# Designs tried in a protein design run: designed miniproteins, single chains, continued (5). Part 19

Each design is a single chain, and the fold is of that chain. pLDDT is the mean over its residues in the fold that is shown.

## One batch from the design tools (miniprotein)

Design m16626
Fold by ESMFold2-Fast:
Structure m16626 (fold): chain A 70 residues (1-70)
Amino acid sequence: DDARKKAQEIISKAHMEAGKLIREATEQSAAREAADPSARKESVEERNRALQEGLDIISKAVAEAKALLA
């Protein structure tokens, strides 16, 4: 079951990478909005970009894990 363990590691790593990316974007956006409320549009776009990138990372990891288990 080395393939299953490897698949879980790939998925876990992707979840951590996506979570870190989203957290960092959220914190940066909040700091920017606190300093300049007019930057809200940029903050929303940054958060949405991070969410999309995180989703892409997870989707690619799931596809790779499925390939390993096939």
Scores: mean pLDDT 82

Design m16627
Fold by ESMFold2-Fast:
Structure m16627 (fold): chain A 84 residues (1-84)
Amino acid sequence: SPVERVIELAREGKFDEVLELIKSLEDDPETLGAAGRAAAYEAMKQGKVDLAKEIADYLFEKHKDNPFAVNAALGAYLAAKQAE
């Protein structure tokens, strides 16, 4: 599953590859949102708050018409604020 691959890559610290994989999912809005949520969550677990915000910004700004991506971005922004 693309979501499982994102989790594996994120756990290995390969966030550049994570972002490229998420970009490849533009034709599958639900899977793109789920992958984005997983990526932001793994970044937060590693204390990479700025990276989680960068992922959230990508989801919100580039996929604003995708409700799954917008919801994932809002969750990531909230988690980042609570980590401060």
Scores: mean pLDDT 87

Design m16628
Fold by ESMFold2-Fast:
Structure m16628 (fold): chain A 75 residues (1-75)
Amino acid sequence: EKLRERIERVMAVLLERGSKVSTAAIAKDLGISQATARRTRKELAALSFDEVREIVEKILGRPLSDAELEALLAR
């Protein structure tokens, strides 16, 4: 599995469950190890706002305003 594909899967879980979901819950939902989930979550956190927008827009199938994206990221 490519890192980008894992980031997209982790982002989908965060959008469904909220930003405070545990790494263990992400690992269980995606069928990956907790170490892989933790690493992928750190990689996601290192992405630019525009890179996160591209991922979220792909998951939702629609364009997002900055305000909508910030609200979805619990800001």
Scores: mean pLDDT 80

Design m16629
Fold by ESMFold2-Fast:
Structure m16629 (fold): chain A 67 residues (1-67)
Amino acid sequence: MDEALEKLSEMIVELENEGYEVISQEILDSKEKLEDETIILEGEEYKKKYYLSESGYRAVVEAKKKL
């Protein structure tokens, strides 16, 4: 849990430093590994980042940036 929370905070800071606005964040009790995604929708770029902790928690952050 704590590792996932640390990584959640780290991912948020990285995205904000790149000019993205964070639109959602969560911790899931899931060991399923997902890849980062980038989607363009209605003139906005959406990024979704994932981190799977060793304890089995997944940190998920969604962020957007106007093009």
Scores: mean pLDDT 73

Design m16630
Fold by ESMFold2-Fast:
Structure m16630 (fold): chain A 73 residues (1-73)
Amino acid sequence: SLRETARAIVEKMAELPREELEKLLAEAREALASQTDWSPEELERARQAIAALEAVLEGDLEAAVEHLLKAAA
């Protein structure tokens, strides 16, 4: 299921070094700030993907799964 795929992705992200996750988060935030031609729906999906990374860094894997599912909608 999509939820099982999202959970597997979150579990793999949680195995990454903290420094790598922080770098990915910084890169994602910079990319979002640089986008001017994206639809409101694309921007919201990007924000949800960023929220998923933030949740992984905070150790809230269930919140990360929910955010990743919203990013995939």
Scores: mean pLDDT 83

Design m16631
Fold by ESMFold2-Fast:
Structure m16631 (fold): chain A 115 residues (1-115)
Amino acid sequence: SMVDILKEAKEKILKLLDEGIERARAMGNQAAVDFLERLKKVAEKYFNEAISAAEKGDKEGVLQILDDLEDAIRALYQRYLKEHRLSPETRKFLEDLYQKILDIVKEAKEAIEKE
């Protein structure tokens, strides 16, 4: 079901973000911690809205909310890069995490389109 796809994607993304937050804390990078905690709140909000739309059978609404989530994630990440000078290690870590999150959203969208 659309609800199951969204719950699985939400759990995967929140786990990645929690692991990312702990890594950023271990690195002593408070700006990265704050950024990832903000991403976590954004992801939770959009997935909860998408799950609510899915429970109503609103497939088009789900896909629009997931598009808006992708745009919000991209905007937050580009803003972070503009405002912060990152070490190569921090940049690679955040870029890898960012790409994994976008891939999970994309896979959820593709699975929803087949429902």
Scores: mean pLDDT 91

Design m16632
Fold by ESMFold2-Fast:
Structure m16632 (fold): chain A 91 residues (1-91)
Amino acid sequence: EEEEFLKMSEEEQIEYLKKKMLEERVEAGVIFKTEENIYTVLHQRFEDGKPVVEVHRGPASEMAEYLEKLAKESPNSEGLLKLAKYLKEEA
C-alpha cells in the first residue's frame, strides 16, 4: 500500500494523510517529494470540535522551523519536535 501512496497526486496524498492522522490521533504529518526537494507539512488542530488541517510547503529547513513554532504552542510538542528533527537531518 506504500506503492499506492507514492503513485498518488499531492492532493490525494494530503487527503490520505488527513484520514490517517484522524484515525491514529497524530497531530502532524509530512509528505516528501524528491522531484522538487519540497516537503509538505500537515498540521491538525481542533476548532469548535471540528478538525482543521493546515498545509504548508517549503524546503526542509523552513518546514522544520514551522514545526518548532507549532510545538511551542502545542500541548503535545514531542511529536512535532521529533518531526522537525527528522527534517533538519534530511536538509
Scores: mean pLDDT 69

Design m16633
Fold by ESMFold2-Fast:
Structure m16633 (fold): chain A 63 residues (1-63)
Amino acid sequence: GELVARGAALLAAAPDEEAVAALQGLAGTSREEAKRNLALARAGRWEDLSPRAQRALAFAAQL
């Protein structure tokens, strides 16, 4: 839980195109799914992110 929240906070602080590109690269999301996940992360709703985005952000937060 904490690693996903941390990763989502870092994603939310990034510029739009960098955040979208990171989600596409790390989670294998489409551009539209990446945009939805970014909006949810910026709203503080990290628990509502797609499962693949949550796993990718938890992994990235460990780096």
Scores: mean pLDDT 80

Design m16634
Fold by ESMFold2-Fast:
Structure m16634 (fold): chain A 60 residues (1-60)
Amino acid sequence: KKEEVEKMIEKAKDELLRSLLLFEYGLGNAIARETGDPEKAYEEMLKRIKEIAEKFGEKI
């Protein structure tokens, strides 16, 4: 599901939004490494990314 997150970031049209999504992606990867639970980390990351994009008025 890492590829799903990467595709969502690519779909972002706003440059600031894309930067924020890249930050969330980095944070989620750090959490996955620290906890040893990549599935849960990517699910939480996906949720945060969708919430941020929604605030920018973009559907990704």
Scores: mean pLDDT 78

Design m16635
Fold by ESMFold2-Fast:
Structure m16635 (fold): chain A 91 residues (1-91)
Amino acid sequence: GSKEEVLRLIGLVLRAIGLEEDIRLLEERWRKDPSEELRRRIEALLEELRRTLREAIALAERLGDSRLAARLRARLAEVDARLAALREELA
């Protein structure tokens, strides 16, 4: 675990927080005025969040931060469930 790897992990966690906020704002817009464009944007951001969380989990495990890795896995499970529900509605 180098200082550079710790900074990369911090960057990934901050990116995930930003993506979660963007998704929340788009979901609020979608609830008020549903559109295919908003649904696709939400799906794209959820997929980006999923990739970001997977990378963060792998890095947290390599750094020995099992507690952070567990928290990130819980968030990933929530993202996976939301993506599955969204895709089931689109199919």
Scores: mean pLDDT 87

Design m16636
Fold by ESMFold2-Fast:
Structure m16636 (fold): chain A 66 residues (1-66)
Amino acid sequence: MRKFAPATELPSEAVIGDNGKKIRVAMSNGVPLFFEVDDKDYITRFLRPSEVSEEVRKELLERFNK
């Protein structure tokens, strides 16, 4: 039985694409959820898709897209 966790709902890859921090994506209720992580892969903040630059958003979604 799975538990809801917005940032870790689905597998995601870390990508450096905004101010030197790694950004990851996960799907939550069919909506992509972006978040920044530290060098330790620790979540530092959550971002909405509209808050992420289009290039970073596309990179993460393309890497994640199956």
Scores: mean pLDDT 60

Design m16637
Fold by ESMFold2-Fast:
Structure m16637 (fold): chain A 68 residues (1-68)
Amino acid sequence: IPLLQKAWDAFEEGKYEEAYELLKKAVKKMREQGNDSGAEEVLNEFIAKMREKGKEEIVKRLEELKKS
């Protein structure tokens, strides 16, 4: 998914809020396509990476997105 690659690119550039917004859009598209397992896997990967960077507020938002 092009949005997922853009989310990773934003993360690598230190643009954590942009990475979150792009990831949210990618997860929505994955769920709309019935790929719930892929969406969960990607969310878990970003939660781990954002936690490593100390982005606690973004981690909380990603955990909430995972529950929805």
Scores: mean pLDDT 84

Design m16638
Fold by ESMFold2-Fast:
Structure m16638 (fold): chain A 99 residues (1-99)
Amino acid sequence: SLEEMKKLIEENKEELLKAIKTLLEEHAKTGKTNFTVEIDGKKVTVEVPEEEITPEKLLEAIVEAVLEVLFGRELSEEERAELVPYAKELLLPLLIKGE
């Protein structure tokens, strides 16, 4: 259920923050918007459509990629629409005001 998936996101928020920071750092170092990073033995691939290349869309793609690794599968359209905004709302304040 979406509720169980949201709970799993919350329970794994520290690992998700670590992964997001790693992917943002890779983008900052390389300038790439389509790239793969190995985090804890798992490949995380970020792909931003050429027509949607903006800082906001890159961040959304990064969040989606780390969620798909957390769940071990691709998200459905419904899951993406609900869970990516949820994860952003939960995690972005921690990126700015957290340790």
Scores: mean pLDDT 78

Design m16639
Fold by ESMFold2-Fast:
Structure m16639 (fold): chain A 67 residues (1-67)
Amino acid sequence: APVHKKVTVEIDGSKEAVEGVTNVVRHAAEGGAIVELTAISKDKSTAEETVKEAEEAVAKANEEALK
């Protein structure tokens, strides 16, 4: 059975933070795990966009894991 992993990541809304989140999800999915990501943003002005990108990355990783 696939292992469900919950990962909480604190992000500052930078492109580097988005890439880091995406890499964590990708590595977990490659290991056959389904990842639930909770993103906490420190920057309110860019938080909304970064959270959306993280959610899309999680959805894509889960789709790949189920394939």
Scores: mean pLDDT 62

Design m16640
Fold by ESMFold2-Fast:
Structure m16640 (fold): chain A 81 residues (1-81)
Amino acid sequence: SMEEEIRRLAEEAATSDVETAVAALRRIAELVGKASPEVAELAARLVEEAIQRRSATASSEDLDRLYEAAGEVARARRAVL
């Protein structure tokens, strides 16, 4: 399901290398653009949790890239609400 794919991608965003994490966030944004508002809300919350987990250890440069990609998810969510 889309929900299961979003959960898997959010875990990749939290735990993988930065390039994979950014790609996962961008894939979540693409899925959110096609999702119901309920699934978009779930995705936004999971992305916030993933970024929070990374904020403790990631460099400023990596966090900037991750926040940019997370911003794409937030914009996609706003488009479906």
Scores: mean pLDDT 87

Design m16641
Fold by ESMFold2-Fast:
Structure m16641 (fold): chain A 61 residues (1-61)
Amino acid sequence: SSEELVASLERLGESLLNDPGLSPEQKAAFFAAVVAREKELNPEHAAALDALERRFLARLA
């Protein structure tokens, strides 16, 4: 479901945000790549995935 997909990616985002070995730019690039792949596989969830990526990027600022 979209809720399960978003929840899984939110957990990934939290892991990335808490990784002291990655720069903000590396975190953004990695998350963008994962979101892009998920939109390719599940285009019906594109709007929810775009909103998730925007929220993730806001937390890096």
Scores: mean pLDDT 86

Design m16642
Fold by ESMFold2-Fast:
Structure m16642 (fold): chain A 59 residues (1-59)
Amino acid sequence: MSAEELEIYLAILESEAPADDAELRALLQKGRAYLAQGRLDEAWAAIQEAAKRLRAMFE
């Protein structure tokens, strides 16, 4: 995935994430940090973990 696509996914997950879920917010912060460093594979892994956590809670 491109950095632009990862940024879009990250922004969506951040908008959906509960403000009180410290662990989910930490995962999103990690994803953002990796993206800022150009570490796309690591950013994607963090985003996938955050999405998985959010999906389990949302349902």
Scores: mean pLDDT 79

Design m16643
Fold by ESMFold2-Fast:
Structure m16643 (fold): chain A 60 residues (1-60)
Amino acid sequence: NTVTLTLEVEGESKEEARQKAEEIVRADIAASTLPQRLLSLEVEEVAPGKFRATATLEVA
């Protein structure tokens, strides 16, 4: 099964926003009782300094 997580993160750059989103997703995976695998992470600027990160996960 796949699940999609959407996060809004603030940053001065797309790279900073991506790093923040990756930290949040990794922490969420580590806290999960189910095995999860990150398939993709897309980061898009939606407003100045505001980014939308979309993570697609595979859940066992």
Scores: mean pLDDT 81

Design m16644
Fold by ESMFold2-Fast:
Structure m16644 (fold): chain A 80 residues (1-80)
Amino acid sequence: NVEKAQEKARKYALEGGADEELAEKIGEETGKLAEALAKGDQEEADRHLQELARLAGQSGPRGAEVALKSVNAAIEAAEE
């Protein structure tokens, strides 16, 4: 469920110290990553992974944890 992955990632970002705007962007990129993975579009998936890492890095010291949790949510959504 792409929408569920987006909401989970947004929540992880907020818990990690991101503001609402940054959390929204992290959620959107997580959803796009899930869609790309589900379609087998590796180039698109890599692009969204890079952007997600960049955005998560802006959330503060927990950026790596936010990125990891968001990527895992996207993978789980794509495996259906």
Scores: mean pLDDT 85

Design m16645
Fold by ESMFold2-Fast:
Order: structure tokens, then C-alpha cells, then sequence
Structure m16645 (fold): chain A 108 residues (1-108)
């Protein structure tokens, strides 16, 4: 379906951006890392929303899980660099990551 192809493309874009932001983290201020972590959390929310809408498509769910994992990893990096100031954002991202994994396991 066309909608599944667009969701897969969006998940790949989020994954790529999350990896690039993580690479840039050592060059960012604490405030910039917090803003980047907030952006990554919004991407985790978007991925989980797409996963719920297209829960019958294992390819969308796999790409979404990968995107959520990379976004969570970027938030975790910001949390480590800022002395745990982003712990709540990392915890929320973890909930979306678990949600994506649950959808994938439940896919028929």
C-alpha cells in the first residue's frame, strides 16, 4: 500500500537524522543537546503513531522500531553528556520503543 511505503520512507528519514544528531552531540552545548533530545522524543512519538496505524505491516514496524531505537540512543547520548538532565526524555522514548517492539511481536 502507498501509505505503508510513505511510512517506511519517513521511518528511514528519522533513523538517518537521529544518527546524524548523535554524531553532532559532542559539539553541542547542554541547552542544544536538550533541544535535540526533545526533537528526538517527538520523532519517537511520530514513529509509534505510524506503527499503531499500520500495525499489520511488518516492514513498517521493523523500520519504525529501528527509527525509535536510533532516536532513543540519541536522547541517551544527550542524557550522558548533560549529567542526566534529559533522563525523563530518555524514559519517555523508552516507552515508545517498547510500544513499537510490542506491535512488531503482535503483528500477524
Amino acid sequence: MKKAEEATKKAKEIKKESKEIKKKMPNLTDKEQEEAAKKMLEYSKEVYKMGKELSDDPKVLKEGLDAAAESTDAISTANENTGSKNLMLESEAGVYLIGMASLLVSAK
Scores: mean pLDDT 82

Design m16646
Fold by ESMFold2-Fast:
Structure m16646 (fold): chain A 65 residues (1-65)
Amino acid sequence: DEEEKKKKEEIEKLQNEIQEKLAKKVQEIYETNPDKKVQDEIRKKDIEIGEKVQEEIDKKIEEIK
């Protein structure tokens, strides 16, 4: 149970790092490319990846029950 919490924290940390890198990349493209369509697509992909990682975290939380 404490082990599961540490695992969750580790996953959250990795998720945060990945999202930070993606957000930085998106921001860079956003600032250099005013094309709203491209910006929306990149944001959608970033959210999609975040959702997948969150799904894994949610599964770990369920296991703690």
Scores: mean pLDDT 69

Design m16647
Fold by ESMFold2-Fast:
Structure m16647 (fold): chain A 87 residues (1-87)
Amino acid sequence: KAEELLREGLKYAERGDYESAKKKFEEAISLAEEAGDKRLLGDAKLNLGMLYKTLFQYDEAKKYIDEAVKLYEEIGDETGVRLARAS
C-alpha cells in the first residue's frame, strides 16, 4: 500500500508534478506511521527529502533525509543508511 504511494509519488516527480508527488509521499508517511512500518516510513521520508532538494528547499530536505537515516539505523538497514547519506 505505502509502496504503491511511493511509486505514484516518484512518477509525479519525474513529470515535474511536484505538488502531487508531495501529497503522495505525505500519504505514504501517514500510512507507514499508522502501520508502525519504520522501513516504509524511512523510504517515504527519504523520497520527500529528495523532492525538497529538487525544489531547492535544502533545510526541509536535510530534515527529512536525517529522519530517514535515523529510521534506517533503528531497523539495522545498512543499505538504507548508505543511500540516504549519499543523498
Scores: mean pLDDT 85

Design m16648
Fold by ESMFold2-Fast:
Structure m16648 (fold): chain A 50 residues (1-50)
Amino acid sequence: AIDPKLAEALKVQGITTIEEAKKLPFTPVTFTLGDGTKVTVNPRAAIYLK
């Protein structure tokens, strides 16, 4: 199952499809959510969003 916060962080970057997720760099990226929570996403985790 996809972590809801991971899905939310990807949507903040406008990433809603697997093809868009594969365009992310292999380096982890950190997003700040509306409550100030920081979520680090690994692009490899996005590859499993089939």
Scores: mean pLDDT 62

Design m16649
Fold by ESMFold2-Fast:
Structure m16649 (fold): chain A 82 residues (1-82)
Amino acid sequence: MEKKKEELKKYIKEKAKELEVNIEEEAIELLVELSEGDLKILEKLFVELLKKLIEEEKDPYNITLEDVEELKEELLELKKKL
């Protein structure tokens, strides 16, 4: 499980770099936990998080743990539909 968690964290870090987005380590960890180790769910949660931050006029270029925590219920509801 520890190795799989690190691979998922690396995936988000690589995607964030490609999009020129800064994301806190703690925010990455919470997203990985919400994905329950599923890479496809993780990717969809990350995209939806960025979309919701833009829609709420928050800063999508600097994602914090608080941003993920505030959207946690909406992200979990999205996960049920995946």
Scores: mean pLDDT 78

Design m16650
Fold by ESMFold2-Fast:
Structure m16650 (fold): chain A 102 residues (1-102)
Amino acid sequence: SITVTVSPTSLTVAEGSSATLTKKYTGDPAPEVTWLRNGREIDTDPSLSEAEKARFTISVDEETKTSTLTISNLKKEDSATYTAVATNEKGTAEASSVLTVV
């Protein structure tokens, strides 16, 4: 089975600051980890330009099975549901966080 947990599950931050969302996952074989913004993969989101996507940093530590999404220079438009998805041949698991930028 696969599991994924995103922390925090909700976050309210000021415009111009940064937000960090961390997920821990399990699965064998090691799952592929993707991040969604309002249900669409950040890398393929047509509402985000390449310059806007540069504010989104995704890192993966395969040893600790942790993926981190950091959003820098927050805009009010970054207010969204961010979902972490772990997928392998055995299935898919997801967990969501709600970010509110004020």
Scores: mean pLDDT 80

Design m16651
Fold by ESMFold2-Fast:
Structure m16651 (fold): chain A 66 residues (1-66)
Amino acid sequence: AMDAFRREAAAVLARAPTMSKDQIFAALGALARRAQAIMETSDLASRRELLDLLSATSTALIQTML
């Protein structure tokens, strides 16, 4: 689950320069929902890693919209 999430986040970031603002918002929502589902069955360390990855990815995606 975590490795799949990392790959998805990296793929979204790689595509971000070619994405519309609406596509970026949709991608952010999808990543957030996926992270929440994974966190429900994860230990504290995995939750921290997911939150850090989600935060970094969200910040980078938002910066591409500015």
Scores: mean pLDDT 79

Design m16652
Fold by ESMFold2-Fast:
Structure m16652 (fold): chain A 58 residues (1-58)
Amino acid sequence: DEKKAQELLELSKTDPQKAYELVSQLGRDGSAGPKVVEAVQQIGRDRGLPLFLEPRPA
């Protein structure tokens, strides 16, 4: 979802720790859509963090 991806990007600017926790949760739940995966990659580049999130079929 584009809105969810945008919210994640905004959260990474205001509270990076909370954004990281949300990314971890999304990876566990497998609920990440392609726009959310793109947002996680953008956060990784911006912060210099090795963030990887792959969409899961479950």
Scores: mean pLDDT 66

Design m16653
Fold by ESMFold2-Fast:
Structure m16653 (fold): chain A 104 residues (1-104)
Amino acid sequence: SEMELLLLAIAAAIVGIHKAREAGKLAEVEKVLPELIENSTPVLAEVLETTLELAKKGYSIEEITEIVVEKLLKEGVITEEQAERLKEIVAKLAETGSVAEVVA
């Protein structure tokens, strides 16, 4: 579904930035972020910007996910059921690194 692909893209953004931080590569993410934003939907651009800001401030992946979910719920982008699904996708991507295992 269209929404499932959006939730997967949001989760990939969160997990990707978190993994970059674990690798000490947040500065590299900052350098490529403008290009990623130019090629993203407005929702995904906001998620990328918010996630990077929170990661730079030292928030955990769980805290980042909660803050992103809260913003998207407040903006009416996702429902509460979709928010719970997004949290599941983030947890699974962080654990496995596999998109195929998440969508199965």
Scores: mean pLDDT 84

Design m16654
Fold by ESMFold2-Fast:
Structure m16654 (fold): chain A 86 residues (1-86)
Amino acid sequence: DEIRKRMRELVERRDIEGIVDLVLEIVKSIKNEEEFLEWSKFAGELGIGPLSNLGRELYKTLGLETTKGFLLHTLPIWLAHYQAQR
């Protein structure tokens, strides 16, 4: 579970850019619903909001590929807003 270990290390360091980069790579690698739901649960445990509740709702409505596309475009915008709130 090397990816989960890397994500926890990035969260501990508060490396928001590193978190977004790793999340984007994970989203690109997701092949099916089971992988998406497992990752959404893990993201929720770490407080990564865009991949938790919103990602699950989009997946139910629009399916995997549309949800991946949405997240790939939305996560960089979320990062910019998150940095502006500091």
Scores: mean pLDDT 66

Design m16655
Fold by ESMFold2-Fast:
Structure m16655 (fold): chain A 69 residues (1-69)
Amino acid sequence: SMELREKAKKLFEEEIELTMEAIKLAVEKLANKEKAEELQAEIDKINEEANRKAKEAKKLREEAERLEE
């Protein structure tokens, strides 16, 4: 289904945006040692959300392929 592939693409784009934000915070963590633990906690939360979206995108992509069989 094209609709499932389009939904997967949106989730992939959201994952990329979250990954870019995590990278930005990782750079700030290198510059700010006092807030390293606090920034790492934020990075971990963003990475968890990105991983969740990646899994959803994979599931939708697999379902789209199954429906095209």
Scores: mean pLDDT 83

Design m16656
Fold by ESMFold2-Fast:
Structure m16656 (fold): chain A 78 residues (1-78)
Amino acid sequence: SAEEARLRALAAQVQALIDQAQQYYDQGKLDEAIAKLQQALALLEEGIALSTDPTVRAGLQRGVEGLKKQIAELEAQK
């Protein structure tokens, strides 16, 4: 479906941003790592707003909560 295709594209974009954040973290670039995680968070929040499926929304919300925790942990290291 069009929604499944959109969700796959969203998942790929979010994962790419998380991977970029990890690369910045490994380089000691905390601000850049946090910025990439914040971009991933914004994409997940957009995905929740566009989704009509409660199961999909719940999955995306868990992703949002995970990213918020990770951002807070990285900010605590600054």
Scores: mean pLDDT 87

Design m16657
Fold by ESMFold2-Fast:
Structure m16657 (fold): chain A 75 residues (1-75)
Amino acid sequence: MLDEVIEELLKAAEKYLDPETVATVRQAAEMVRKRRDIDPEGAILLLEQVAKYFESLGHKEVAELARKAIEEVRK
């Protein structure tokens, strides 16, 4: 479920990242939740940007959770 994947993503971010970056991820998560039913394409693009960002930092696990959230949005 999307909410479960987002909670796992936020928990991983809180474990590895500074508070400013965690706040940015939390804002992105809320935008995804809000746009899921209105603009699913925009929600997917936002999650793809999150995945790319964390892959560039070496946090492949966090990026993988973002990609899993994309699958939930597409349902």
Scores: mean pLDDT 77

Design m16658
Fold by ESMFold2-Fast:
Structure m16658 (fold): chain A 79 residues (1-79)
Amino acid sequence: MELEKIAREVLETELELRLKKKKAELSEEEQKEVEERKEAIIAEMAANATDEDIIALEIRAENPEASAAELEALTQARL
């Protein structure tokens, strides 16, 4: 129950960071589509999250400024 809520909040933050990082890579139309579908995407991903996914989300929440490679290494180390 609470893990699902935490997963949603972390996924929301992650999507915001991804949109910011990929702003130059995505068209304005694509960015708007992702924002419009953001809530639905977050809800779907949270509902399908495994224990491994939850650990990954917790690490990401604890290390918001870490690179993708660092987050992956930390996630693998905690598994």
Scores: mean pLDDT 64

Design m16659
Fold by ESMFold2-Fast:
Structure m16659 (fold): chain A 63 residues (1-63)
Amino acid sequence: SSQQKLQQLKQQVQQLVQQWAQTRDEEAYHDGLADIVAQAAGLGPQVQQQIIQFAQQQIQQQK
């Protein structure tokens, strides 16, 4: 279902942000986020925007 896929993508975002927090590799973070957003394309632009906002919130929580 779309909800299950969204939860899976959010988990990928959390892992990506945790990796960035340890490495501070901006290129790896941006490439990884672009891949996750691309995976959400079939769910529509609103879901892609939710993924981006969630990633921004996760980054803020790290600092």
Scores: mean pLDDT 84

Design m16660
Fold by ESMFold2-Fast:
Structure m16660 (fold): chain A 109 residues (1-109)
Amino acid sequence: MDEVIKEIMKLIEKIKQAIRDGNLDGVAEHERLASQRFMELAGQKKGIEATIFGALATGELEHARLLREGRVDLVLEEYDRYEPFLRALSKEVVEEILRIYKENSYLFE
């Protein structure tokens, strides 16, 4: 669990740096693709896991919108609060988040 969270946080730091470097289009596209993957998982799961993946899909899509609107501070502020959020989730959910974030990571690397 802790190792998986550390790998996600490394990806989050790369995303935050890409935002600071002005790669807003690359990050927004990564967020859009991640949203699609989380929505697919929400459709495959049941109960609380379906709710969590649906919420993640909505959050990723909202981040993409905020980046397009130039409200980057709101996205960066939310990522600063991300580690406690991950620690509240189950290992299975955290592993799926890592898998999805690694997909298309070239968009922010």
Scores: mean pLDDT 87

Design m16661
Fold by ESMFold2-Fast:
Structure m16661 (fold): chain A 52 residues (1-52)
Amino acid sequence: MDEKLKKVATEYIIRLLSQGYSPEEAKSRVSRVFPGLKVEDKMIEEALEKLK
């Protein structure tokens, strides 16, 4: 189910950002781990908001 995959990918983005990766690097790495998922800028924004 796409929603479950999106949730897991978003949590992976949060982890990468918390480790000091840039939003662009996090997006690239997530795309390699989840090649079937379109990584949207909104997912990056949501991850950054949760880190505030």
Scores: mean pLDDT 77

Design m16662
Fold by ESMFold2-Fast:
Structure m16662 (fold): chain A 71 residues (1-71)
Amino acid sequence: MELEGEIIKAMARMAAAVAITAARHAGDEARVAAIEERRDRTLAEIDRLIAAGDLEGAREKVKELVKELAA
């Protein structure tokens, strides 16, 4: 369970890191800040879901983050 939770959080961090790198390369500091805030909010929700034993919900939060960052 612990390992699964860490993998889920790592996936969220990686998705945000890719988006941040793209925004930084474009010189869009406001977008970098927005992605970092969204990352932190999503990680907090993932931590809450993992604490509740809802690993499926935690995975859905990663999918939502990836979809939002792709928009």
Scores: mean pLDDT 83

